# Designed miniproteins, single chains, continued (3): the designs that were tried, part 91

Each design is a single chain, and the fold is of that chain. pLDDT is the mean over its residues in the fold that is shown.

## One batch from the design tools (miniprotein)

Design m11151
Fold by ESMFold2-Fast:
Structure m11151 (fold): chain A 65 residues (1-65)
Amino acid sequence: RDVLAEVIRESLDRVNEMKKNLDDTTALGAKSTPEEAAKLIADANAEMDKVNADETERTLKALKS
């Protein structure tokens, strides 16, 4: 019943966590190599995209049933 709201909330919570991690990584970037910082950001974005795609598919499946 609340699957759509829960899916959206989980996706938003993950986005907010990634944003906070990016801010922390930017502060640490002064000490880390730019390549390490870029890879960490890319990995975080890839994970977020996968979660968003999975949640979207789950929501569509629930709506059809």
Scores: mean pLDDT 69

Design m11152
Fold by ESMFold2-Fast:
Structure m11152 (fold): chain A 56 residues (1-56)
Amino acid sequence: SEKERREKIKKAYELLEEDPNITPREIAEKTGLSVGEATKLKQDYAVEEARKRKAE
């Protein structure tokens, strides 16, 4: 479901904020997302961080 996926994505972002060098495999293991989805989230997180720096 969308809600369950959203919660997993938020948890993945929390992990990335705690350790930006965390591997997609570790994100997948801790959140229940696939490795491919975790890889995409890590890339999306990097884009969001770059955007925040340019906005401020």
Scores: mean pLDDT 78

Design m11153
Fold by ESMFold2-Fast:
Structure m11153 (fold): chain A 63 residues (1-63)
Amino acid sequence: MEEKEKKIEQYKKELESINRDIADLRQQMAAEKDERRQAILFTAIGILEAAKDFYEKLIEELK
């Protein structure tokens, strides 16, 4: 197995973790009634979406 293939599988696992975290935060935001706390959760989701895009790009570059 090539090192490249190992890195791709590792990044895919990171994406799975990030997707679960995003889903959990979206659920929390939907239940949140305080605008300030909603803004914090929205920001956290944005950071994770950026991390998701970063790992997706890394996978594409390695293929």
Scores: mean pLDDT 83

Design m11154
Fold by ESMFold2-Fast:
Structure m11154 (fold): chain A 72 residues (1-72)
Amino acid sequence: MKLSMEEIRERLDGIIDESSTIPDPREAFRRALREIVDLLQQEIDDGHISEDEASQLLGYAADRMRQRGLRA
């Protein structure tokens, strides 16, 4: 399915929210990061976003993870 930048941000928020339920914040961070990277790579491969857009979305996700207390 084609996702807009806004829809991808919503998906990233969902991944972060689900991962934040994991009791270990480091494990939560690692899981969130893996799922985020996988999602962004799939959207690049499908031609829905550019590498530059993926970089911007990864920056957004990293900021959101910090706000939710997820840490490496």
Scores: mean pLDDT 79

Design m11155
Fold by ESMFold2-Fast:
Structure m11155 (fold): chain A 61 residues (1-61)
Amino acid sequence: SALDIALALGRRAGLSEETIYRAYELVKAGKYKEAYELLLEEGASVEDAEKIVTALAIAAA
């Protein structure tokens, strides 16, 4: 699933599962910028944050 892809990308980027689920809640609420900023704050690169938010948006659809 797209959520499994987001979790795998998060693990590769060194992010916790809790961070990915928190980003997912923001994406489900339409708060894409806040989800992106959360991932950057937690240490994701710009490229990884964009990929994770995209996967989470597909999972939320």
Scores: mean pLDDT 89

Design m11156
Fold by ESMFold2-Fast:
Structure m11156 (fold): chain A 92 residues (1-92)
Amino acid sequence: MELKKKILELVIEMLQLGHETAQEAASLSGEELEKLQKEAEEKINELIKEAGKLIEELTGEKLETNEEVEEAILRIVEENRELFEELVKKAL
């Protein structure tokens, strides 16, 4: 139970970062926009790695690539949709 919640909370953090980055990016161009995108990508990659570690603990499956972690995240979100929606409402 707790591992699933932590994974979903990391997904929500990724969504929040994506939304905030998109909002900020709408007002930026050139070098400032590129810097924002790079910083956001680095933060998202860190969250993906953390989520991958938790998923390995939950499932016992080794995840070698960010793509495999993302696919595993989508499965967990789909399987726990109601809990995910509750966490989104509390975070936003």
Scores: mean pLDDT 81

Design m11157
Fold by ESMFold2-Fast:
Structure m11157 (fold): chain A 85 residues (1-85)
Amino acid sequence: SSDDALALLDDMIRDLEEISKLSSPTMKQALDAMAAYLRRLRDQLERGELSPEQALSRMLLLTLTFLDSLRKGPDAALQALQDLL
């Protein structure tokens, strides 16, 4: 449901923002960029511009792209996010 998808996005945004407070500058920048993108997805979902499935699929693709890039280090992860966003 939209309510369940919104709750999941809100939880992920909160967790990213909390981890960001404890992170190195480069990692903080990457996590802050992810949180900003998820806030945009949340707003689009709330306005009915995206279905719950579309919002969650975009969240998953972003997360997997970030994690794959993070294997090459935080600078690579930040670059991948900047190229995507």
Scores: mean pLDDT 86

Design m11158
Fold by ESMFold2-Fast:
Structure m11158 (fold): chain A 69 residues (1-69)
Amino acid sequence: MSVEENIDALLEFLDSVAKTLSPEKRAQLEKLKAELREIKEKLRAGEISEDEAMKRVQELWEQALEIVK
């Protein structure tokens, strides 16, 4: 799976779980979605490597799982 596909998968996951969460948790997920879009834009512009993008996406997955608890 490409880094861009992993970003899109996490964005879809966040949209899906947001429907079941409190407004406060939804606001936290919206911040993560903004960071994911920024990573995608930087990756497409060649401003960051695929390895750096994947590391940042992994950190955002861990943050998302912590919020959903």
Scores: mean pLDDT 82

Design m11159
Fold by ESMFold2-Fast:
Structure m11159 (fold): chain A 98 residues (1-98)
Amino acid sequence: MELIKALRKRKPSAKERVLLATIDYLASEDEEHKELHDFLVKKVEAGEEFAADLSLLEKLLKELEEKKLEKMKKQGVSQESLENFEKSLERMEKTEVV
């Protein structure tokens, strides 16, 4: 929440907005994503632009989403839900960053 509020104070790029939506989704479901939030909060508080780091952030988000997908499989989530999650992950990786 704090990261999004801080970035709304400045004008985020389209790429930043896409990543913020993904990060908000991940953080709302799992505390494991707190470290990524802390990293981005530090960047924003330092007045640093992370547009140049988008490929790194995208890689980290992919790794976190892969771990979440594995967790969902272990919890007996339906195949249809897993497919929808995988399609979402693929679109986020391709949208405006790679």
Scores: mean pLDDT 58

Design m11160
Fold by ESMFold2-Fast:
Structure m11160 (fold): chain A 63 residues (1-63)
Amino acid sequence: MRQERVFDAIRNLLKKYGPLGVTTEKVAREAGLSVQATRDAAKAAFGMTISEMIERIRKSVEG
């Protein structure tokens, strides 16, 4: 499933680079998907874009 690939790619990138090192482009590369397909899969899986997810994590840490 595209959603599973996106989730797994995000997890792998978080482990290697941390939250701020995760981008839609890197997730697309890791998952073997286009940037557009990655955006669609992330929105379907998380209800938000990868950029929005990273921003939320950053705001949660910063307050």
Scores: mean pLDDT 74

Design m11161
Fold by ESMFold2-Fast:
Structure m11161 (fold): chain A 83 residues (1-83)
Amino acid sequence: SGAAEQQAKFEEELNARLEKEAKELGVDPQTVKDFRKAVADAIGKPMSDKVARFVAHVAKVKGRVSNIPVFQEALARYEALKA
């Protein structure tokens, strides 16, 4: 239990994963920071219209980053909340 604890853990894992993947794919660190915050906010919290649109926008723009397994889980959660 604890959505805050789940988000903190997810954010830590997402940060580590994105940093490794970004280095391999040549993605700018600032882009990674924006992406990880948007994705982490979508996990374990009620989805606001603002967050939902931001996650969708980042997924569209950051195609090579959206293949990260953690991001795929975030997209699945977004789809569940949208349904």
Scores: mean pLDDT 56

Design m11162
Fold by ESMFold2-Fast:
Structure m11162 (fold): chain A 79 residues (1-79)
Amino acid sequence: SAAALEAADALVEALENKDGEASTRASFELIRVLMEKGISFDEAIRIVQEATLKAIKYLNKGDVDAARAAVRETVERAL
């Protein structure tokens, strides 16, 4: 759970900074961590896509704290 939440926070930071390379890296790391917890690849992709869309929605409103909370909640619901 700690590794998954760390990867989730890294994704939000990368998206906030508009760093495409970092956001791609964080997305793949989150998929890897979710799969290590027993989640299938297809389900891990869906979770990361859902988390990313929620993060972008809140970041577009300037609400970084809401973006972090939404990604963490999405990941924790899957675990």
Scores: mean pLDDT 86

Design m11163
Fold by ESMFold2-Fast:
Structure m11163 (fold): chain A 71 residues (1-71)
Amino acid sequence: MLEELIKKAEELIEKAVEAARAGDTSAFIQLMKEINKIIEEIKKLDPEAAERLTKRRQQAVKEISEILNSR
């Protein structure tokens, strides 16, 4: 269901942020790929929800990039 996909995408985004903070680049990359696939599925059902998740993902990536660049 759409709500389950949205919740899963949100959980994966948080997990990706945690992996990046822990320095687990491989896990971060794999999680980002999975998030992208789920967002594509959501886009077929609710383009607005997919847009919100894409924006949230982009913001998280930007924040993590700043953290990694400070190391």
Scores: mean pLDDT 80

Design m11164
Fold by ESMFold2-Fast:
Structure m11164 (fold): chain A 104 residues (1-104)
Amino acid sequence: SPEEEKKKIRDEAFKELMKLVEKYGKANNLSISDIIRVMLLVKAILDWIAENLSPEEAKKFVDRFLEEAKKLMEEAIKNNYSADEFLRRLQEIALEIYEEIKKE
């Protein structure tokens, strides 16, 4: 079903994004509270995608979001981004990808 397909896409993406968040958090010595804040934003984005996009759109979003999140994580480690800066940029990336998909 479309609902089961989107749940699988969301769950697989969440696992990969969690690994990125853990790597960033460890490298930048983030507090547990800040790591939780990043994880909650990731969950909120993926839950929203699962509820509001088609399976095809959700897959396109997740593939692009994972690619951009990996780049952001590498940049965040290199430039010592705070959790607030990471959260802001991650949200901007999610919004940009959403708008690109809606224009297709």
Scores: mean pLDDT 87

Design m11165
Fold by ESMFold2-Fast:
Structure m11165 (fold): chain A 75 residues (1-75)
Amino acid sequence: PAPAKPSKEESEKILKKVKEAYERLSKVLPPREAAVKGTGAALRAIGLLLDGASLEEALKEIDEITEEAIEEALE
């Protein structure tokens, strides 16, 4: 059975997704707020992986948090 620790491939995909989220957030939020939201999304995704969720579910969570933050910022 696979350990709860993410693989190198999973970690790289999460990191890439977090960087993309930060870049998207930084276009609509101040840098500090973008960093806070991006970090929160990353921690949530890592938590899901540690709880046994799939990589796809973790990446989707980052996308959903990012979209919600952008939508809120544009209101």
Scores: mean pLDDT 77

Design m11166
Fold by ESMFold2-Fast:
Structure m11166 (fold): chain A 82 residues (1-82)
Amino acid sequence: MQIPKEILDAEVEGSLYLMKAAIARSIGDVEEEREYLEKAIEAYERAIALLESLENPSPLQQALLAALRGAVEALRRELEEL
């Protein structure tokens, strides 16, 4: 039921880019906000790919996969509005 380190590392990287995107937005830098949102999506998609490669994902891993898929969909919509 523990999350593998490589999946956790990709999730943390995505969250760090979301923080950077929020900072860029706070100072009105739309170009940097867009770049960081794209990098966050890339990191979360790596975590999704790793989760999808698991043969018998635990309930926690299945929940994380669903959450990350939802996050990526929301972030893609946010990019379309920039």
Scores: mean pLDDT 85

Design m11167
Fold by ESMFold2-Fast:
Structure m11167 (fold): chain A 70 residues (1-70)
Amino acid sequence: MEEALEEIRRILEETRERLLALGADPEEVEKRLEVIFNGARALVEAGAERLAIMLARHESERLIRETEER
């Protein structure tokens, strides 16, 4: 459980750095990352740790891609 949450936090920290490097608004970045973290945490609490990590990765890659394509 704790290890999965640490991996999710690491993914979100990398995502924050990439989004800020692309010129994304810091306030919007924090808001969107919080939504992803809350969803992933709920899956970890339900025992779906692998799905939680996959969710965090997929949503993070989606945010980066959407920001890069604009």
Scores: mean pLDDT 83

Design m11168
Fold by ESMFold2-Fast:
Structure m11168 (fold): chain A 77 residues (1-77)
Amino acid sequence: MAKVFVGTDMKKTLDEAKKQYGFALSFSYPDGLDLAIRHSQQGHTVAVGSPDKKTKEKAGKEIREKVPDAEVTVLDY
């Protein structure tokens, strides 16, 4: 099962997300959100990360609204 990351400020967040969760695919928010939703629908785990707390909470909420059974982890930075 693949683990997907979607986030902002990728230069600051991507390396930390790789260390904590080990993922194969990464997408920027908001542009990559639809891809993260598709992967979540296929049963893959999605991790959300941003230095901005409101942004990562919003992204996690949007995924859960479209995929209620989604395995979504909000990263603590």
Scores: mean pLDDT 77

Design m11169
Fold by ESMFold2-Fast:
Structure m11169 (fold): chain A 74 residues (1-74)
Amino acid sequence: MPPNVLVPPAGVSEAERERLLELARKVDELLEEVKKLENDPNASKEEIEEAKKKLREATRKLYNALAAARAAAA
């Protein structure tokens, strides 16, 4: 199954919702890139690890933004 799109918390501003959706889209794009590289016989281990690093960084940014939005909405 494709990963579930993260739904922004209730009570956040429209600008914060847009930001969260953009971060979630970035994570999905990077996850798809990692999957494609892992299935590409011509991809190097360095390319795969770089893509995984970008995915981890994007996921961390999304998590931090979600935590901040939830705190602001509460």
Scores: mean pLDDT 76

Design m11170
Fold by ESMFold2-Fast:
Structure m11170 (fold): chain A 88 residues (1-88)
Amino acid sequence: MDIDRRLNRQTSDRYQQQLQQATQAAQTQGLDVGLDLVDDILRQGQRDRRNPRTRSAGYGGISQANSNRRRLTLNRNRLLQQQLLSQS
């Protein structure tokens, strides 16, 4: 049981790190790059969810990644809308 808690904590910390990297990439390299990184985090979260020892961290990681993905998608849509208006 202690091992499961330690693995979940380590996995949660890894998700926080990866989500920070995705946010930084979105700001420095572009929203598409950030979205690609968030999609990779979601795939990892699905794998961790299937492992009973990391399941809790996997669910948390998926939830956080989905939240970040929605935020980045809204920002991307706003930029596309602005470009469309500039084209009018």
Scores: mean pLDDT 77

Design m11171
Fold by ESMFold2-Fast:
Structure m11171 (fold): chain A 92 residues (1-92)
Amino acid sequence: KLEKAIELLKEAIELAKEAGLPLTVKQIEEMLKILEEALKEGKVTEEQLFELEELEGLAAIAAAIERREGADPAALDRILDLIREAVKLVKE
């Protein structure tokens, strides 16, 4: 499940880079670092889960800012869906 969450975040980063969304990319990169650390330890800590949920919120804020600056809404919606799916998998 954790490996699948990492895969979803990597897809989200690729889409965000293609769409030219530097603020959103930064938040997803931080989320990916947390999940890669969790994978090395073989478990997700409560602290890591809390940080991941905070970064999910920050990614949504970053996406909202970039949407106002003219980013493609369809690309943003897909990216946010991938982020939400990844977080859901980690919480299960």
Scores: mean pLDDT 84

Design m11172
Fold by ESMFold2-Fast:
Formats: sequence, C-alpha cells, structure tokens
Structure m11172 (fold): chain A 77 residues (1-77)
Amino acid sequence: MAVPDATEGSAKLYVDGKLVAEVSGTKDSTESNPELEELLAKAKNAKIETTAVTPDGVTKDVVEYKDGKVASSSSES
C-alpha cells in the first residue's frame, strides 16, 4: 500500500518460523523484489511482517502464506 507520509519502513520474511530476509529503510515502502516474491511462491509456510512509521503513528501489517497463497492477513496502527 502506498503511504506517502511514511518516514521509515521495514519488512521481514519468515519461512517455517525462521527469519530469512529483512529489509529496512527510510520512506514508505521497499519496491517489489522479484527474489522475495520467488522465495515466497516456493515456501509452504511463510510470513511477512511490514512496519511503516508515519507522523501519525506506526502501522504494522502481517501476511501469512501457505503454498504460495495468502492464508491470513492482519493490520494494526
């Protein structure tokens, strides 16, 4: 999701409960990463946690995947 006022962001990829990839930076999002998408499509169980810091607070999104498909998603701010 595009959040134009985000000042910091991070994303963590977990496969079978292990942290496999972590990206952090300033700005609202990391551009789509083909390697991350490929890894996600091949994983039987995976989870992505995305955090964005904005002037109005912190937003956190968690997406869980099973067999390369979204199994559940949640967000909080």
Scores: mean pLDDT 66

Design m11173
Fold by ESMFold2-Fast:
Structure m11173 (fold): chain A 100 residues (1-100)
Amino acid sequence: DDEAEVAQLTAESLPQVLAQLDALAWLAERLGRADLAARAREIAATLRANPDDREVQLRALREAEELGRELAEKIRSEVSEEEAEEMRKALQERYQALLE
């Protein structure tokens, strides 16, 4: 049941997804990518404004996945492996702080 799966995903992971989007916005700003930070915040705002709209939530989750992939690609092309690892650690620490 896709509807039940979406409801379960949203109920169990929405706070985590919002925390990930905030962490991605922080990382994007650190990389000088204000446009990607703005996109992450727009996705988060859409999720907060539409907590009961399953179609909007599914679209926002897909957009968040695409944004994460785009950021990872830019890190791979513009940042050394050592700097990328440092950024991953900082991002993980920020994500943990937002959940706690």
Scores: mean pLDDT 71

Design m11174
Fold by ESMFold2-Fast:
Structure m11174 (fold): chain A 61 residues (1-61)
Amino acid sequence: APIFLLDVTKFGSVEEALAATANWPVGSEIILIGAPSAMSQQLAAALRARGFTVSFSEVGS
């Protein structure tokens, strides 16, 4: 399955981030980039509900 990186800091809302993934194939892995937040947790839940595998990566602490 393809793997995609999603930089959460590029989006102002969960809805904007979800729109960016609208053309990605179901069953893909999505790695969320950025510090954990309420928005990133909500986004992860929404993406998992859509059939994506979601993980988090913190880069550069």
Scores: mean pLDDT 77

Design m11175
Fold by ESMFold2-Fast:
Structure m11175 (fold): chain A 55 residues (1-55)
Amino acid sequence: MKKKIKIENVDFRDLSRVEKAVKKYGGKILSVDADGNVTVEVPEEKAEELLKALK
């Protein structure tokens, strides 16, 4: 099952790192807003690993 996660306050300089991590865990970026909030979709079992990779 896929899970949608909202990552808040992402600096635009970190967007490349976020995109690489999301792709590594089999997900995709759904949207990026002007406030730096990134919505991603990843396999539910990979959601925790993705969040750890982004710290």
Scores: mean pLDDT 76

Design m11176
Fold by ESMFold2-Fast:
Structure m11176 (fold): chain A 83 residues (1-83)
Amino acid sequence: MMKKLEEEIEKVEKEIEENPQELADLAEETEKEFTLDELAQLMKEAIKAKAAGDDKKYEEYFEKFKKLAKERAEEAERYRAAQ
């Protein structure tokens, strides 16, 4: 699970750097794949900031997105490891 989530995050970050337009498409795919409202909202805010040219806001929201996604993935892994 965590590897898949991390790969998707890396893919989104790379696409943003190379193709800003791809960010919107990746965000939609991320929402469908993970179906997590909080993560989806953070990604939408990141897209909004990037489109507005506000790199600081974009980095802020994207970091929150990555942190929350990793935190949830780590919690799931810890729970499973406790078996």
Scores: mean pLDDT 67

Design m11177
Fold by ESMFold2-Fast:
Structure m11177 (fold): chain A 59 residues (1-59)
Amino acid sequence: DAARATELLLNPRPEDLAEVRRLAATGDERVLQALALLSQSSPHPELRRAAAEGLAATR
């Protein structure tokens, strides 16, 4: 899961919204760290929002 979160950080696409939500549900600290970066750096506002919501739900 951490590797998948890193892939999303490097190549974020709007169709990956469901995958961001799945990764947030794992609660893995490394995944949450990658999602925190995604919430601030993604060019896709829907992915940034999904990552931020996932972080809020798991912390």
Scores: mean pLDDT 74

Design m11178
Fold by ESMFold2-Fast:
Parts: C-alpha cells; structure tokens; sequence
Structure m11178 (fold): chain A 77 residues (1-77)
C-alpha cells in the first residue's frame, strides 16, 4: 500500500476509536484517541468533554478526521 493509504488507515482508526470512547462516556480514552489525529483536536475534545458536550465532541472528531483524510488525498494527488 502507498504511504498515504497507510496514513489514511491510521486517521480512520484514530477517529473511530475516539468516537467509540465518547459513546462509552470514556473522556480520558476519547482525548487520547483524538490526540492520535492531532494534539489540537485532543485539546478541543478535552474542552468539550469538560463542558459535558459529548455531542459536539463527536462532531469535532468526525470533522477533524474528514479534514485530515482530505489533506492526505490532496497530498496523494
């Protein structure tokens, strides 16, 4: 597989893992998984979880994952 396909697989795995932890109410696990996408995403997820806004945390993780995948698709081109 190309390096970009491997990177995309890692982003998808990190995104799915973060969403799973949010659905389970595991804020610590969600922040750690979000950090595998980026440190900035982890910070934003932590703030939303601290506010009790798990719905927005899920939306943020999905958006960040989609943006990372789009960037990798552009770099592969």
Amino acid sequence: MSIFQQAKAQVKKATDNALKHIDQGDGKGAVKAAGQISDEVAKQVEELIKQGDYEKAKELVKKAGDEALATLDELES
Scores: mean pLDDT 81

Design m11179
Fold by ESMFold2-Fast:
Structure m11179 (fold): chain A 71 residues (1-71)
Amino acid sequence: ARYLAAGEAGDPEHAKPLAEALTSPDPQVQRDAARALARMVRRGGPFGVAALKELSKLDEETRLRLSLALP
């Protein structure tokens, strides 16, 4: 319960603003958001789950932007 509550109240919530930043017209903002989301996925656990949920909500154009922002 404590670990789940801490995840819900903290770091996993950052996945949504980062996913929204991927729709920014600023290429630097897109790259920074993509890197942050990729880091969350790599960490796994509640962070990875939150990042993957937000990525699964993205349209085709936003997914392409994410793939182009990462090497």
Scores: mean pLDDT 63

Design m11180
Fold by ESMFold2-Fast:
Structure m11180 (fold): chain A 62 residues (1-62)
Amino acid sequence: MSSDQIYQRAMDLYDQLIQMYQNQSPVSDRVSVMEQYADVLSQYDPQSSQSVRDRVDRIRSV
């Protein structure tokens, strides 16, 4: 994917996550979207991707 396409997909997933938080969507649904966001971010911003993955791991370890 081009950098622009990766960035746009990351922004779309981020907007989806914000809406899910505002709508109090189930944790499992938010975790699934967070993993997709982290996967897309790994090509664009690996450090932010790792931060998202660490958050997912914390949610799953509870």
Scores: mean pLDDT 77

Design m11181
Fold by ESMFold2-Fast:
Structure m11181 (fold): chain A 79 residues (1-79)
Amino acid sequence: MSPELVALAEELKARIDASDDPAAAIREFLATQPEARRQALRAVALAVLYGEQHGHDLSHLPAAVRELPREQLVAILRE
């Protein structure tokens, strides 16, 4: 996993944790990111959702994304 992607995931989680509206925080954060970074975050969110559904080991994915509840992972994919 790239250090840049880990840092990006941690920044997203920090914005969510600081907000009283996680869905708005996700939308606002993603709107500030270049398309490549938005696609990278969506790919990680999808990998977490898929891995949880299929019982895969997710230890190689950013902990900041793995710790997000399902509704927030889905919100990332919708943006």
Scores: mean pLDDT 80

Design m11182
Fold by ESMFold2-Fast:
Structure m11182 (fold): chain A 81 residues (1-81)
Amino acid sequence: MEEEIEKIIEKAKEEIEKVLSDKSLSDIEKQLKVYEIILKTADEVYRLASKTVSKEEAEKIAIEVFQELSKYADEVKKKLE
C-alpha cells in the first residue's frame, strides 16, 4: 500500500509540473487542471487505503496527500515565476 501510494503521488507531481510548465495554457486553465489532478489523486489514494486500513485512517491519508500536492503545486508555481 505505502509503495503504491508513493508511486501515485510521484506520478501526480510529474503531471502537476507538466501542466504548470505548459506555456500554451492560461493561468486559469493551469489552476483548474492542477486541482483536477489533486482531487483525482486524493480520491485514488483514499480508495486504495480503504482496502487495508480503517475509513478514518484512509481519510487522514487522503487529506495528507491533498495537502502535500497542493503545497507542491504552490512551490513549483513560485519557481516558474
Scores: mean pLDDT 84

Design m11183
Fold by ESMFold2-Fast:
Structure m11183 (fold): chain A 99 residues (1-99)
Amino acid sequence: MELVEEAIRLLEQGRDYVRKGDMETGARLMEEAGRLVIELARKLGEEGAPVTRVVGIQLQGVALRTTAYLLREGRMSADQAIAELESAIEGLRELKREL
């Protein structure tokens, strides 16, 4: 539960930094959130969660880290990054309701 809450907090902060034009800080916060999401998937797997759920959460974490990389390299626009951040925040809020 704490991992989900922290990941959501980091993504909300990252979104605010991207909106302000601070792509480097936004990307860093997204990468940190992605790492927490991957750690969450690992812990849920250890607790016996279905493989499909664990893989889905892990892929979400990898996607966040990929988005952070593309944003840092200037290969993703701020608007695209904000859309990815908002989608990830909603996905994690939904996951929190199911846990």
Scores: mean pLDDT 86

Design m11184
Fold by ESMFold2-Fast:
Structure m11184 (fold): chain A 94 residues (1-94)
Amino acid sequence: MMSVEELKELLDTLSEAEQVVVLQIALHEMALHNEPIEKVEEVLEYAKERLSEEDLKRLAEVAIRQIERLLAERPDLDRERLEAMKRLLEEVLE
């Protein structure tokens, strides 16, 4: 996965709809590759500043479903970290 700084630079060149797609991919890759929770928090804070409430909620809902699938299908992944990522995403829906 690209760095958070490279991700931010890419997002700044994209439409909001394209930003949602790129952020979905980035969050999924972070879930798969054991990225630190602090990087996930940084990406979500950036998304909160850039996206509408509707697009941010859509992003969070899709990411939560992806994490639930990984928790069910991928026993090799860090369950505690995935559940922490899910909690951060659920806070976005509040």
Scores: mean pLDDT 81

Design m11185
Fold by ESMFold2-Fast:
Structure m11185 (fold): chain A 70 residues (1-70)
Amino acid sequence: HMAAEEGAKKAREYAEKGLPWQAADSAYNAGVKAGSREAARDAGLRAIVFSLMNDPEGAAKAAKEGAEKA
Protein backbone atom coordinates (compact mmCIF):
# COMPACT_ATOMS: atom_id res chain seq x y z
CA HIS A 1 0.00 0.00 0.00
CA MET A 2 3.04 2.34 -0.10
CA ALA A 3 2.28 3.03 -3.77
CA ALA A 4 -1.28 4.10 -2.82
CA GLU A 5 -0.04 6.54 -0.15
CA GLU A 6 2.65 8.06 -2.39
CA GLY A 7 0.29 8.30 -5.36
CA ALA A 8 -2.38 10.02 -3.27
CA LYS A 9 0.13 12.54 -1.89
CA LYS A 10 1.48 13.48 -5.32
CA ALA A 11 -1.99 13.64 -6.89
CA ARG A 12 -3.12 16.03 -4.15
CA GLU A 13 -0.02 18.22 -4.53
CA TYR A 14 -0.33 18.49 -8.31
CA ALA A 15 -4.10 19.12 -8.14
CA GLU A 16 -3.49 21.93 -5.61
CA LYS A 17 -0.96 23.48 -8.04
CA GLY A 18 -3.47 23.30 -10.92
CA LEU A 19 -1.58 20.56 -12.79
CA PRO A 20 -4.35 18.06 -13.65
CA TRP A 21 -2.27 15.97 -16.08
CA GLN A 22 0.51 15.51 -13.51
CA ALA A 23 -2.10 14.59 -10.88
CA ALA A 24 -3.55 11.97 -13.27
CA ASP A 25 -0.06 10.65 -14.09
CA SER A 26 0.71 10.21 -10.38
CA ALA A 27 -2.56 8.27 -9.85
CA TYR A 28 -1.91 6.13 -12.95
CA ASN A 29 1.65 5.26 -11.86
CA ALA A 30 0.42 4.26 -8.38
CA GLY A 31 -2.08 1.84 -9.95
CA VAL A 32 0.57 0.38 -12.27
CA LYS A 33 2.95 -0.20 -9.36
CA ALA A 34 0.11 -1.92 -7.47
CA GLY A 35 -0.31 -4.33 -10.41
CA SER A 36 -3.36 -3.33 -12.48
CA ARG A 37 -3.41 -1.23 -15.64
CA GLU A 38 -7.24 -1.16 -15.54
CA ALA A 39 -7.24 0.26 -12.00
CA ALA A 40 -4.43 2.65 -13.01
CA ARG A 41 -6.44 3.98 -15.98
CA ASP A 42 -9.57 4.48 -13.85
CA ALA A 43 -7.56 6.23 -11.11
CA GLY A 44 -5.91 8.54 -13.66
CA LEU A 45 -9.22 9.55 -15.23
CA ARG A 46 -10.84 10.20 -11.85
CA ALA A 47 -7.82 12.20 -10.64
CA ILE A 48 -7.89 14.51 -13.67
CA VAL A 49 -11.66 15.12 -13.27
CA PHE A 50 -11.32 15.98 -9.57
CA SER A 51 -8.24 18.14 -10.25
CA LEU A 52 -10.13 20.12 -12.93
CA MET A 53 -12.96 20.58 -10.40
CA ASN A 54 -10.49 22.06 -7.87
CA ASP A 55 -10.91 19.04 -5.57
CA PRO A 56 -7.36 17.96 -4.54
CA GLU A 57 -8.72 15.58 -1.87
CA GLY A 58 -10.90 13.90 -4.50
CA ALA A 59 -7.84 13.46 -6.72
CA ALA A 60 -5.88 11.95 -3.81
CA LYS A 61 -8.75 9.60 -2.96
CA ALA A 62 -9.00 8.45 -6.60
CA ALA A 63 -5.26 7.63 -6.64
CA LYS A 64 -5.42 5.72 -3.34
CA GLU A 65 -8.56 3.74 -4.28
CA GLY A 66 -7.12 2.90 -7.71
CA ALA A 67 -3.95 1.44 -6.22
CA GLU A 68 -5.90 -0.44 -3.52
CA LYS A 69 -8.20 -2.02 -6.14
CA ALA A 70 -5.23 -3.20 -8.20
Scores: mean pLDDT 75

Design m11186
Fold by ESMFold2-Fast:
Structure m11186 (fold): chain A 89 residues (1-89)
Amino acid sequence: TPLSIKGAVLLAYSSELYLAGRRGDREAARASAEQLIAFIKEKFPDAPQELIDQIAGLLEQFIASTDPAERDALHRQLSALLLEILRYS
């Protein structure tokens, strides 16, 4: 899979997670988070486990959050870590 397609897929899962969070759909947010982690493990096998653990921790905080400002801050942090994941393509 080309790096541009991998990046687009990460963005798609991240966007679906954000939209699910905005509508308060925790089940959809969890499903998107699980798909995102599975995709990272499959398509970025050289990514450090510590980086994957940081992403998973941010995803759990995002799913649990009820504050829009906190969700926006967590989503920005997630986006930064996803850019770091692209280095391991």
Scores: mean pLDDT 85

Design m11187
Fold by ESMFold2-Fast:
Structure m11187 (fold): chain A 72 residues (1-72)
Amino acid sequence: LPPLPEVPIPKNGIEALEILTKTLTETMKKLLGLDEDPKSGSELKTDEQQRIAGQVVDTHFEKLAEYKESLK
C-alpha cells in the first residue's frame, strides 16, 4: 500500500477539510488508475484495488477527524 501524501497545513477547519478531500481524491485516482486512460479506469474494479481503496478512505477519515479537532 503506498503511503498517503502529506497535506499542507490549513488556516482553519474548513480549509483542512477541503485540502484533505482534494488529497484523498487524487490518491484514490492514482490507486484506482482513474488518472490514466478513462477506458482503462472503467475496467479497474478489482478486488485488491477495492480493498486498498477502502483502507485508504478509512485511514483518511480518521486523520480528517483528528486534524479537524486539532484546528478548533
Scores: mean pLDDT 61

